# Designed miniproteins, single chains, continued (4), part 29

Each design is a single chain, and the fold is of that chain. pLDDT is the mean over its residues in the fold that is shown.

## One batch from the design tools (miniprotein)

Design m12980
Fold by ESMFold2-Fast:
Structure m12980 (fold): chain A 65 residues (1-65)
Amino acid sequence: SVKDALLDAAYRVELAKTPEDAAFLARQTLLEGGAPLELAERAVEIALKNSGKEAARILRDWAGR
């Protein structure tokens, strides 16, 4: 489900060593989980503009909505 994909993306983002790695992993995880491209692109922006912990928190918040 998209919710599970968001939680998996959050986990990978939190463990990523760079914002660029976090963005790549978020996009791939969401697209593989069936998320729409718009959601995957928003997750890329969040991963590039935030710390790994904050980006992961935002993705977990999206999963709870």
Scores: mean pLDDT 87

Design m12981
Fold by ESMFold2-Fast:
Structure m12981 (fold): chain A 115 residues (1-115)
Amino acid sequence: AEAEVERYREAFREAAAFHGAELEEEEIEYNGYKLYVYRFEDRGVTTLLVLLITPEGKLSGIWLNLPSKEEADAFIAKLKSPEAFEAEAERALAVSEEAFARGEGGRHAARGEVS
């Protein structure tokens, strides 16, 4: 779990560096869960990586682009429940992985900003 967190953090740090952005990092612990929040902003788009480790050592992750800091803050605020996090992670990762694999070639932002 921690080794995977480190791997995702490094990949996300490389993405931030590619965009010339500073990486913001936050660690939150609640009810035995550990939440790692990584984000950077480029041209009004906030790219967000949130990783959750359960007390049992299971890892879940969300990587997505949001059109503003306000939407990123609102998204993080609703990740108060492991069940809510898992539901959002499943949905967001399916979309994000597809976009990451193919979307990097066509867009700079999730909201349809193009080069």
Scores: mean pLDDT 66

Design m12982
Fold by ESMFold2-Fast:
Parts: structure tokens; sequence; C-alpha cells
Structure m12982 (fold): chain A 55 residues (1-55)
């Protein structure tokens, strides 16, 4: 269980970072404030989805 939890947290961190980089690239044409909101939203959604899928 503890080993699975550590691996899960590492996977969440990786997915969160990937979501951040992707959102940042896609938001390049938006205003700075809109970019920040999009990045936060995408990162939060990726984290929540990873938690939701954890069994």
Amino acid sequence: HMEDIKKFLEDVGKKSREAYEKAKAEAASLSPQERDFLVIKATTEATLEAIKEYK
C-alpha cells in the first residue's frame, strides 16, 4: 500500500507538470491573467482526474 501510494504521488506530479506545460503552450495567445487561470484549471483538473482514477 505505501509503495503504491508513493508511486501514485509521483504519477500525479508527472501528470500535473505535463498538464502545466501543455496549458502554457496552448495559452500563449491569451492575456497573462487568462493564461494563469487556464494553467491552474488544467493542472487542478489533471490532479483530480488522477485521484479519481486511483483504486
Scores: mean pLDDT 73

Design m12983
Fold by ESMFold2-Fast:
Structure m12983 (fold): chain A 82 residues (1-82)
Amino acid sequence: TKVTIKAKSNLSPEKIKEIADYIEKVLSELPSVKSVKVEVDEETGELTIEFEAESKEIAEKIAKNIKEFLEEHGFEVEVEIE
């Protein structure tokens, strides 16, 4: 199951990069997650997170947790699960 999360914030590029690196590290350590890709557009402040989860249930749980985390840190978040 493929997950794409797009998040936008007015935070500094340095802070967005810090958050992106943290999420990439956490996702890469999960055994049920593969194909982790995290990108930051330093000019627009857009954060894109992509990964593949072992099941739709796992995908939905992880996506919800990431969305809540990012929203707590001042991001506007859009999630797509395929």
Scores: mean pLDDT 80

Design m12984
Fold by ESMFold2-Fast:
Structure m12984 (fold): chain A 79 residues (1-79)
Amino acid sequence: MQQLRQQAEELVKQGKEALKKGDFESAIEKYRQAAELALQADPTDSRPLAYLGAAYYHAGKDDEADRLFLEAQRRAGLP
């Protein structure tokens, strides 16, 4: 569990660096991997899904971004 969380945090850092450089494809891939690992460690951890949604939105993939934001909201226990 702790190791999966650490790996997810490292991937989030890599995704943030990619977003800073405007490399949305790399950011999407890093955040996708982070979300996968974080959900395995804690199914209620919506943070990486929100980051992934933001990356899709910046890439102009609004449909994918909307689905990820809704999933993040559901995981966080919001209506």
Scores: mean pLDDT 77

Design m12985
Fold by ESMFold2-Fast:
Structure m12985 (fold): chain A 64 residues (1-64)
Amino acid sequence: SGVDTLAERALSINKEAEEDADRRQELEYGFHVLMGKLEKLLVEDRKRRLDARRVFEEQKEEEA
């Protein structure tokens, strides 16, 4: 039946694809933000470990 039924189906498929694309973008953005936070925590943790090691080495040199 009619051109209208095919047009309605095409619009429905297109809307579904657009909604899926929006959900994907939202998930990708959320993942990107989470990864950025994780990277920052890892950088801060590495810096703390390097600082702790430096303090230990300096204390060792003062006792020598």
Scores: mean pLDDT 79

Design m12986
Fold by ESMFold2-Fast:
Structure m12986 (fold): chain A 86 residues (1-86)
Amino acid sequence: MLLEVAEEVTRLVEEGREEEALELLQTRLGLGEEQARAVVEATREGIESTGFNGGVLAALVAILRALGYSDEEIEERLRELLARPV
């Protein structure tokens, strides 16, 4: 779920469809407008750094942080969420 949302947000931001990414974050994750905007900005910076994969990682970190997870918890959850297709 969270990884899928991060991938969708990253794709929308890469395509310049940032308004749709904001709506997706607010609708699917219940984030406030300011939190959703922070996720979009982090995703854009991630894309600028290392492309699509950087955007997905930045989006996941920003989403987890917005949901109240600590940096330690974020590291553990990233290991779980990125461990697919397994």
Scores: mean pLDDT 80

Design m12987
Fold by ESMFold2-Fast:
Structure m12987 (fold): chain A 103 residues (1-103)
Amino acid sequence: DPAAYRAARIAALEEAIRILEEVIEKAKAGDPEYQLLLKLIAEGTDVEDPGAAAAGVIVVKERVEEGIYSNTPVPTPKELEEYIKKARETIEALRRALAELRA
């Protein structure tokens, strides 16, 4: 069903953007779980493939909430600035993909 497939892609992009915006704000506020989330998302996503990036954001958030990465070091302040930059670039790529699907 092409309409159901398009609706599912829109929902995934919207959820990924929402997650990334929340992760950036909470990571900036000093929350170590969200700083770890930001690191794993930034290292595991490719902005050239927005659909895969959206799915990756959702999956990584679920895995961190399950405690799978409990032994992973929290990023340094310098690393956090680079991860925030990459996450913002990912948000812009996802927003472009979402706009194209909504057109």
Scores: mean pLDDT 81

Design m12988
Fold by ESMFold2-Fast:
Structure m12988 (fold): chain A 92 residues (1-92)
Amino acid sequence: AAPGEGLLEYAARRAGLSPERARAIASGARRPTPEELAAIGAVLRELLAAAGVTADVTVRADPETGRLLVHLSGVTDADADAVAELGARIAG
């Protein structure tokens, strides 16, 4: 599994997706619908904000592969630490 896959799967499940569909989308095996992408993005922004991340979060599907791409702009060292800690907490 790719780094960050656990966080994306968790966000997808929190967005109301089934565990199997959440895993398939997080791993890139399935392309999210526009509605699923918007819901996952909203949950991910909420999780990151709750962890203290102030960076702008953009969530997109790669048009060629369908994999979720998460871009953070304005990232600080504290934001990077918060993202890593949140990912580890979800994976554990």
Scores: mean pLDDT 74

Design m12989
Fold by ESMFold2-Fast:
Structure m12989 (fold): chain A 92 residues (1-92)
Amino acid sequence: MVTLIEVLDESGAILLVLASTADPEELREAARQAMEVAREHGRPVTIEIFTTGSEEDAKRLAEILIEVAREMGLEVVKVEVKGQYARIELAP
């Protein structure tokens, strides 16, 4: 499985791109990196997840990112999962 995680600012500009071949459960450190960038930005961000895995892998990745976001004090505003794609909207 290949997974791409993008952190976008409120204008859609890329703040961070992470690529990994790890399983979803091993991506908590990548999730933490994404959330640190979101927290340091101090404004709404969108996280986009693309995976070559299954829809269940996309859902599991979204769940991990949501869990880490909440642990780091970010508000989860909106979550969308569609096939191998997930989108998470976050506020500080």
Scores: mean pLDDT 85

Design m12990
Fold by ESMFold2-Fast:
Parts: sequence; structure tokens; C-alpha cells
Structure m12990 (fold): chain A 74 residues (1-74)
Amino acid sequence: MSPFERIRAALLAQLDRLEEWLATLPKEEQQKLLEGLLKVIDEEIELARKQGDEEMVALLEEIRERVEELLKEV
């Protein structure tokens, strides 16, 4: 297994845990936290694009899409 595959799997698993934890919070708090996370992800995507790290861009875009999905459910 490549180290990148392990990192990807770990990040996706952490998003599952985050979703479970967020579901215990009020909707206003969930929205605020998810919006903040989305902003950080967007900044990281921009940095990865400037560095030409296409694999990292693809991973971050996958994470971003999942965070947007969670935000739409709030």
C-alpha cells in the first residue's frame, strides 16, 4: 500500500467520526464548524495547485465535496 492511500483512508475515516460527533451538536454550531472547515480546505486546495501537487488537489477536492454534502444536510 502506498503511504498516500493510507493517509486518504485515514482522512475519510476521520470525516465519518466528525460527522457522528457533529450530529450531537445544534444545527447552528454544525453549520458554523462545517463552513470554517470548508474555508480551510479551499485555502489548502489553492496552495496545492500553486505547488503543482495534482494528487493532493484531487484528495482535497474529494474531502471538500464530502464536507459540502454534510453542510447541505444541516
Scores: mean pLDDT 78

Design m12991
Fold by ESMFold2-Fast:
Structure m12991 (fold): chain A 68 residues (1-68)
Amino acid sequence: SSEVEKIKEEALKKLKELNENKSNLSNDEAQQREMEILNSTFKKLSELLSAEEVEKELYELLQEAGKE
């Protein structure tokens, strides 16, 4: 759905911005911010998708963010 796509796009943008700013953050702070983004995204997707679909979407987001 378009709502799922919007949630994924916002999450990906935040993860990429975090990765770009990682050198200005401590390792602990960067990990905490990543966890906050992932937890927020999980909660939003869980309202719209099954647990299996949420896991797949989060996996894809992490793969895409890790490519820069």
Scores: mean pLDDT 80

Design m12992
Fold by ESMFold2-Fast:
Structure m12992 (fold): chain A 62 residues (1-62)
Amino acid sequence: SDSEHQQLSNDTRRRGLDMDSTIDSLRSNGSSNPSLRSIYDQQINDIRSTLQSHMDDVSSSL
């Protein structure tokens, strides 16, 4: 039935939104403290890499 696919799709979208919120928070923190910008940029890149790996793994399963 359609409901399991719908729920998985919605869950994936919510996780994407949560990641975007986390990235935005890290950017805001970097803007507030320029001396720590490189650290926040590294964290943002790490999150993006993790998300990309997740998407690649899903793609390989399809």
Scores: mean pLDDT 67

Design m12993
Fold by ESMFold2-Fast:
Order: C-alpha cells, then structure tokens, then sequence
Structure m12993 (fold): chain A 70 residues (1-70)
C-alpha cells in the first residue's frame, strides 16, 4: 500500500486525521463554527503542501476567509 505521508503533500489519511483533530477542538471549545471551518480547511488540504495546509488551518482557526482554489 502506498504510504503518501510525505512532508511535501497531504494524503487522504492525513486529511482524515486532521478532521478528527477538528472534531476534538470543536468538542473542547464548544465552537461549532470553528469545527466547520477546520473541517473545510482539512478537505481543502488534500493534495496540498504542508505549508499550504498550515495556512488553511491557521485561517480557519482565526476565522479568516479561506482563499479560493486556483
């Protein structure tokens, strides 16, 4: 099975892990909107670089609008 957990791009498995982390954060903060934003950021991170994923997640946590996909 391909292990695509390289630091250059996010695999689907990594995206699923991020979604689980988003669920945990939503439960901890009681902030449903933050959970939604984090899930959206995780979905948009599929196939993106680690740097891009970090930016998407930081924007979601700060409540900033996510950039449009190219």
Amino acid sequence: PPDSAAPTSLSQAAVEEMKRSADDLEARYGDKEMGKRLHEAADRSLGQSAAETNRLFNNAMNGEPLPAAP
Scores: mean pLDDT 69

Design m12994
Fold by ESMFold2-Fast:
Structure m12994 (fold): chain A 65 residues (1-65)
Amino acid sequence: DDLLALVREVAAEVAPEPLPEEHLRAIAGTVQDLLASRAATIADPRATARHLAEQYIRLHFGLPL
C-alpha cells in the first residue's frame, strides 16, 4: 500500500496522462520485488523506490530516463 501510494504520487508528478490502476499496481509490485531482493545493499529504500517508479513510468510513456 505504501509503495502503491508512492507510485501514484510519482505518476502525478511525471506522467503526461493518468495511468490505469492496474499499471500503477504492476509498477509498485516490480519496485517492491527489486527492493526485497536487494534490501541488505540499499542505503535509502524510499529514495530508491521513487527513482525506480519514475524510471518505469518514463519508460512506459517513451520519455527520457
Scores: mean pLDDT 77

Design m12995
Fold by ESMFold2-Fast:
Structure m12995 (fold): chain A 93 residues (1-93)
Amino acid sequence: MSMEEQRRRDLETQRKLATDLRTLRILAEAEPDPAVRDEHLASADYLRQKLQTEYHLSDEEIEDLVREVEPEAEKLAEKIRANVQEARAQRAA
């Protein structure tokens, strides 16, 4: 594998992890159940630690990536919330 291809794949993976991290934080902010909120925050912390340990990113670099992917993360969080709301409505019926 060329160093160029490896770097491109690493950047794509880092961006994906940052998107998931921000998505989990957005879901936690909107979650009324403390147990579910804590679960989302724990998952977000796990992804942050993975970015630090496996990809050697600083907290600043992680927050820069999170800022870059925020519009994508917001769209993903909205889709997840809509799906959860629909599933809850169907089970309540």
Scores: mean pLDDT 81

Design m12996
Fold by ESMFold2-Fast:
Structure m12996 (fold): chain A 82 residues (1-82)
Amino acid sequence: SEGDEYVARAEEAARLAEEFMKKGKELIAKGDIIKGTGYILLAIGHAVQAKLDGQKAIKLGKKEEAQKAIDRAEKAVGSSLR
């Protein structure tokens, strides 16, 4: 269904947010502040996309699955703001 497609997009965006956030933090820890910051900004972009696709999936009746993806993305980005 269209709702399942948006869940899949939200889950993929959340996964990318986690991956890029981890990579950004690893680069910063190694002293590559410029490249690390670039990855963190990409992670934030993916987290925003996960929220948008997830909200669309919620409207299409996939609230539980979509909310998990949104929460996952927000947790990934929220940990970067500390």
Scores: mean pLDDT 88

Design m12997
Fold by ESMFold2-Fast:
Structure m12997 (fold): chain A 75 residues (1-75)
Amino acid sequence: MTPLAKKLEEEAKRLEAEGREYLLRKALEAGVPEERAEELAEEFSARLEAGADPRKLLLELETEIGIFEIERAIK
């Protein structure tokens, strides 16, 4: 394995962990139940492992959190 490939793999794992924590905190702050927040974090990890762009994936999941907030305000 090349040194560059190893560093990229380690950085990807760190970004995954940071992204999961960020989404969990954001969802909980928005009033999302802990179990649902964990589902969002798991979806982030699964899609990231499938090759999704981290930035676009974060935006998409943040949008889901926003929709949840709106839904809660209505009902």
Scores: mean pLDDT 75

Design m12998
Fold by ESMFold2-Fast:
Structure m12998 (fold): chain A 92 residues (1-92)
Amino acid sequence: DPQATLRALEADPSLALPLVEKALKSSIQDVIETAYVLSLLFARDPSREDIALALALIEKKLNDPQGAKAVLERYLAVNPDSERARAALAEL
């Protein structure tokens, strides 16, 4: 349920990375739903580190390193001091 996932991540963005890991171990449908919800949240507020990192991770795992790079570069434009985001970008 994309709406349930959206509400959960709006309430607690720290759930984003665990949710991506769980989706990657379940079904392609869960991966698609999670990526879609993260994309909506990131477009709304690109300043949230957990959302940016989770979206970049799922894009990378879906073999879209350019999409992952674009997410991390947009996040770093608003928070250039993020060590976590710089490390994630270096792993692409």
Scores: mean pLDDT 86

Design m12999
Fold by ESMFold2-Fast:
Structure m12999 (fold): chain A 73 residues (1-73)
Amino acid sequence: GEAKLKEAVELILEAKKLLESGSATLEEIMALLDRAEALFEEVLATHPELATIARAGLKEVAELKKEAEAKFG
């Protein structure tokens, strides 16, 4: 549960760095965000005690996907 949350958060932080630096492709950023989304969804399904954090993460992923598409798409 927590290890998957940590991995998902690390993927979000990396995607944010790439968005801010402008040195990555949309495809690269979206791949990181898709992986983070999958990890948060798995945590929601298997660890209801972490649901609040996982839902917050999914919301942030959705917002970052929109930002990436607006900047690079």
Scores: mean pLDDT 83

Design m13000
Fold by ESMFold2-Fast:
Structure m13000 (fold): chain A 89 residues (1-89)
Amino acid sequence: MSLAEQLLADAEALLEELKELLEKLKKRKPTKEDILRYIALKLRLIGLEIDFDLYRDQISPDQAAQIQQIIDTSKKILKEIEKIIKEQE
């Protein structure tokens, strides 16, 4: 894979995992495992943003726009997950 293709694949995988966690949290109270998964996904998003920023000039504008859209969507989902977890404390 090219660097851009790998970064896009990583971004898409992260978004899917975030969507799955959000769906679970809408149906039941957060478990300890859900909280640990949230922390892991948050750290993975931070790492993805660092890599994207570091390599942005090496990625085509179209691929960069697609990755940015996924990052922005992932941030919105993380905020929704965080709100659910905090409201259950």
Scores: mean pLDDT 86

Design m13001
Fold by ESMFold2-Fast:
Structure m13001 (fold): chain A 70 residues (1-70)
Amino acid sequence: APTTAQQQAIVRATNAAIEALDAGKSDEEAYQKAVETLREAFEKAGLDLTDEQIEEWARKAVESARALLA
């Protein structure tokens, strides 16, 4: 299971994706915002994750944002 810090980073990324989609931005723009948010949160927390893990969590954040807005 993700750590508390990882869970908080995912929540922030999902919120960033929601804000982008609510503003009428594309899925690609929402995805880029989620990636940026995850990278910043993990760097600040001292967590080192692979690019593949960050990209997967960013995709899930956009999917979650889409589901919440549907």
Scores: mean pLDDT 80

Design m13002
Fold by ESMFold2-Fast:
Structure m13002 (fold): chain A 76 residues (1-76)
Amino acid sequence: AEELIKKAVEAAEKGDLDSAVEHVIELTRKLLEQGASPEEVLRAANEALSQVYAKAGPAALPHILRTRNEVLKLIE
């Protein structure tokens, strides 16, 4: 989990928003495969997306909103 959050943040710092959000989706899938609850998955994804936003700023909002919707669909 920590490694994927780190990769997402590093991609966001480089301006690679597509890679940053893909790492968040990969984090979500791995947590679900490990049997994490929907609540745990959503918390981890929200933490990762918050860190991406902190690095990339408001320009990242469209990527963040699309990714959050994808996470919500995966945990339903």
Scores: mean pLDDT 83

Design m13003
Fold by ESMFold2-Fast:
Structure m13003 (fold): chain A 68 residues (1-68)
Amino acid sequence: MEAAEEAEEAAAGAAAGGSEKGMQEGRLFSIYGRNGDLEKAKEGSLKTAEESKSPSAKAAGLRGAEFA
């Protein structure tokens, strides 16, 4: 849980739309999965897809939700 919160803040603070943001989000979802928080990982991915203004970021969020 603590590591997931740290990764979530890092993802939120990363440069908008950059590969760094993508890496931090991937790390966050991986941590959620390892902690057994599959629903949280899925919700985070869906939230990113729904609220993103970038079509490519929306697609990435949807794929992340399917993986989780």
Scores: mean pLDDT 59

Design m13004
Fold by ESMFold2-Fast:
Structure m13004 (fold): chain A 123 residues (1-123)
Amino acid sequence: MKKNVLVVDDDIVALVEVGEILESAGYNVRGSTSFQDALNYLKHRADEIDVVLVDAFGPGMTGEELIKEIKEINPNIVVVALTGGSDEVAERMLKAGADAVVRKPASAEELVKTVNEALEKHS
């Protein structure tokens, strides 16, 4: 069964690239460049989303805050955090409730593998 992914990244180029990788891997993908818009979407459609990919850094809201709010809306949503190069940032994402972390720069293979494994663990 095809899974639904929401990708949240304020960089439209990164969002499109990640979205294309996941669509090629067989996911249905929706993107948002706004953490607030993503959160508002999830409040009305939490049952339709299997996975959220969250960039650790965004304007107006931290990735940690977004992850906590996603899990409060629906703890069954799998959250994969995307972060650049810091062990401390990765640990904070996991403590906030992320199910997995992908470190940038990440290959398409690494990204898809991490999303697949996180979903399998929660299926």
Scores: mean pLDDT 80

Design m13005
Fold by ESMFold2-Fast:
Structure m13005 (fold): chain A 64 residues (1-64)
Amino acid sequence: MTTVDKVRSLIDALGRDAAARFLVKEAGLSADDAEYALQQVETTGSLEALSAETREKLEKALAS
């Protein structure tokens, strides 16, 4: 399962606002970076527009 698929699963399970809070708390993203990541998954189906550091934080947080 890709990191994009995991973010979609969070939105489906928690709702968008709770998914954003999860990414801030568990991945250590800023609120703006969390919102941007959710927007990118919803609009493009990709996280390539995010910085490498932000993508690594997401991958690590969602690996468990």
Scores: mean pLDDT 81

Design m13006
Fold by ESMFold2-Fast:
Structure m13006 (fold): chain A 76 residues (1-76)
Amino acid sequence: SMEDEVREAINRIEEFIEKSKGVIPKDELEEQLVAFIDYLEEKYKDMPEDVRKEFRARLKELADKYGLPKVKERIE
């Protein structure tokens, strides 16, 4: 389902952050993540409101966990 695909995409975002931290400069990592979030929102633009709230809440948690202010700004 779209919900499962969105959850899987968020899990892949966290995996990407874990693999990239300390390897890619923070600013570049944040720019890549913002671009990927833009891509996901366009791909899943018809996602239900509850799924969208969960999507944004989980991204906010990741932004806070990994100190990604540009990502947090994009989703707030």
Scores: mean pLDDT 83

Design m13007
Fold by ESMFold2-Fast:
Structure m13007 (fold): chain A 75 residues (1-75)
Amino acid sequence: SMDAELEAQASKYAEQLEEAVAEQRARVEARVAELGRLGDRDFVREMFDETLRLAEERGVPRELVDYIRDRWLKL
């Protein structure tokens, strides 16, 4: 199953994913506190895309990044 393979890759890259998410959360929290845009869906989506870019830069495979993005868009 493709989902099972992607879950296994997520486990392998869990540390890099957690670090990228934590760093981006800090950046987004600081910026939305300043701008008051936490409820802005487009802004939140842009910041989420930046998180995934940072994860890819930390060595997370693009196919796993795309899987996470697809799951976010279904929320």
Scores: mean pLDDT 70

Design m13008
Fold by ESMFold2-Fast:
Structure m13008 (fold): chain A 80 residues (1-80)
Amino acid sequence: SAEDAAIAALEADRARIVAQLRAGEPVELDGEVPAGWSDEQRTLYADTLRAMVTAAETLDAAAALERIDAIYAETVARLR
């Protein structure tokens, strides 16, 4: 489904952000919105990506990981 595709894309982006954060690397807002998504799904995806990147850039590593997980969980719950 479109929701499952959105969740898969967010999981991939979350995994990338977490890997960059754990490596002590700058976190990049490198998400591309997949074709065929609704405007609501595109907005939710973009807002979620920005929130996760902001957490990684502004918080210490432990707090950032907890915040990223919370953001991801909230978005997945909203999409299902």
Scores: mean pLDDT 76

Design m13009
Fold by ESMFold2-Fast:
Structure m13009 (fold): chain A 61 residues (1-61)
Amino acid sequence: MSAEEELLARFKEVFKAAKAGAPEEDVLARMGEAVRWGLEQGLSTAQIVALIREAAEEVKA
């Protein structure tokens, strides 16, 4: 899997956890870990924001 595919999957799991009623502090911590991982993989802030939006729309659907 590419770094973008892996990060999209991580953000989708974060949004699924939020939708399932996971505690806000756990959701925020997991979101922060995913963002940090994406930056470590060399993804730009713009790419990370685009993947967050894509993950949110896919989980909302």
Scores: mean pLDDT 83

Design m13010
Fold by ESMFold2-Fast:
Structure m13010 (fold): chain A 92 residues (1-92)
Amino acid sequence: DEEAVYIRKAGPSYEDIVNALKEAADYAKEKGAKKKLTVFIGTPASAETVIKAVEDMIKKGYIKFDTKVYTRTGEESKKVNEAAKKINEKAK
């Protein structure tokens, strides 16, 4: 199943993104969803910050399923989604 997280804060920090990912992972676990997590970033964010947060959450065992990150900026969205895909491939 798919769970979605929406980050609305302008210029979200690493901590903001990590907290949103934790909330989504805990919610998905509670509902028995195990296949897909989608993160929406509604404002511009550093691709590097998002990548670092996702990588750290996978290493800590919070994220165990495919993750997609969506931003409003096409190029930034592509970079983040590609990085998340590669990170999730390593976690499998």
Scores: mean pLDDT 60

Design m13011
Fold by ESMFold2-Fast:
Structure m13011 (fold): chain A 90 residues (1-90)
Amino acid sequence: SLEKAEEIAEKGKKEEDEEKRRRYVIEAHRLAVPELRAALERERENITLQDIEDAIAFLREQLAAEPDPEARAVYEERIAILEAYKRELE
């Protein structure tokens, strides 16, 4: 659920403990993954190929800096969804 993902992300922004903040961020990303494809489809007319490429580049940068395998798996899944959507737009 997107609303729950946003709620968890907001808790992460307010969390001062590094480990707890990391866990909130990972959970928010995980909850957003099943909604990502549906959100992209709803916004199809408003999303450009460049927007998708920029999003992929940003997530790849985050992945390169992320040492936690659980967080890395979530970034890789999000990148895979965006790459598949990009191929449909081409």
Scores: mean pLDDT 71

Design m13012
Fold by ESMFold2-Fast:
Structure m13012 (fold): chain A 65 residues (1-65)
Amino acid sequence: AMVNCALCGQSLPESVAERFGRYCESCGEFVCGVCLGVLELKRVLLDPEKARTEPLLCPVCGKEL
């Protein structure tokens, strides 16, 4: 089966998605590994103090990834 990244819309096979990305356990949305890396970098650049102390949050629902 194919899944789509919630941020960039990229379609990935489910087997690749499980290795390269993350599913939000709260909303079920998939975020690919590239977008996860971009989110982490953006988080560190905007607020490095929060990035060190807070977990990465789902861009769709705001829950922990």
Scores: mean pLDDT 77

Design m13013
Fold by ESMFold2-Fast:
Structure m13013 (fold): chain A 76 residues (1-76)
Amino acid sequence: KKVLLVDPSEEVRKKWKEKLEKEGYEVLEANSVEEAIEIINKTDDLSLVLVDSRWSNEEIRKIEAASKTPVVRLQE
């Protein structure tokens, strides 16, 4: 199963990627909203999109609008 992780922080992405891969997920990473939308449009078998809540509401809405897959906000 494939998961897209959208977070501007490399350190946070690395930590989440390691946890998700340990659970058997294939993790795709995006450092920007634009990159996330591109990956979503090119990937048919995404199971989940995880988005950092520090992105603006407008940016998160753009990701949600592009995704046919559930988008979940990461919370601390």
Scores: mean pLDDT 79

Design m13014
Fold by ESMFold2-Fast:
Structure m13014 (fold): chain A 67 residues (1-67)
Amino acid sequence: MPRLTPEQLEAIRAELLRRGVPEEDVERIVAMLERLAQDPRYRPSYEEWAVVMRHAALVEAAVRAAL
């Protein structure tokens, strides 16, 4: 996975919030993306994947907008 900058992570957070994703879910998604970028051995939990899958289209749109 390409390394995400802090600016890109903030842009993703802002887009998810603007699109109506709850703040709790946004923080979980951003934390997962940051860990995936930093740790090659990190494996997202079922709970982390469930949050992403719940908002899959919005996450894709936010990541695309930030990149």
Scores: mean pLDDT 75

Design m13015
Fold by ESMFold2-Fast:
Structure m13015 (fold): chain A 55 residues (1-55)
Amino acid sequence: IPEVEAALKEAVAAGHWDIASILRLLLSLGIYNQEVIDAAKAGDAEAARKALESL
């Protein structure tokens, strides 16, 4: 999905490897959760992790 790929590129460029790992996991599983994506775009690894764990 282009949105997840764009967020992943930004996370890698910013050095946010934890966010990049979460986004790669979503891409590999074909899971699209808007809450995780929004948190990742905000650079909030804590919020992204919490959203992922609530799936």
Scores: mean pLDDT 77

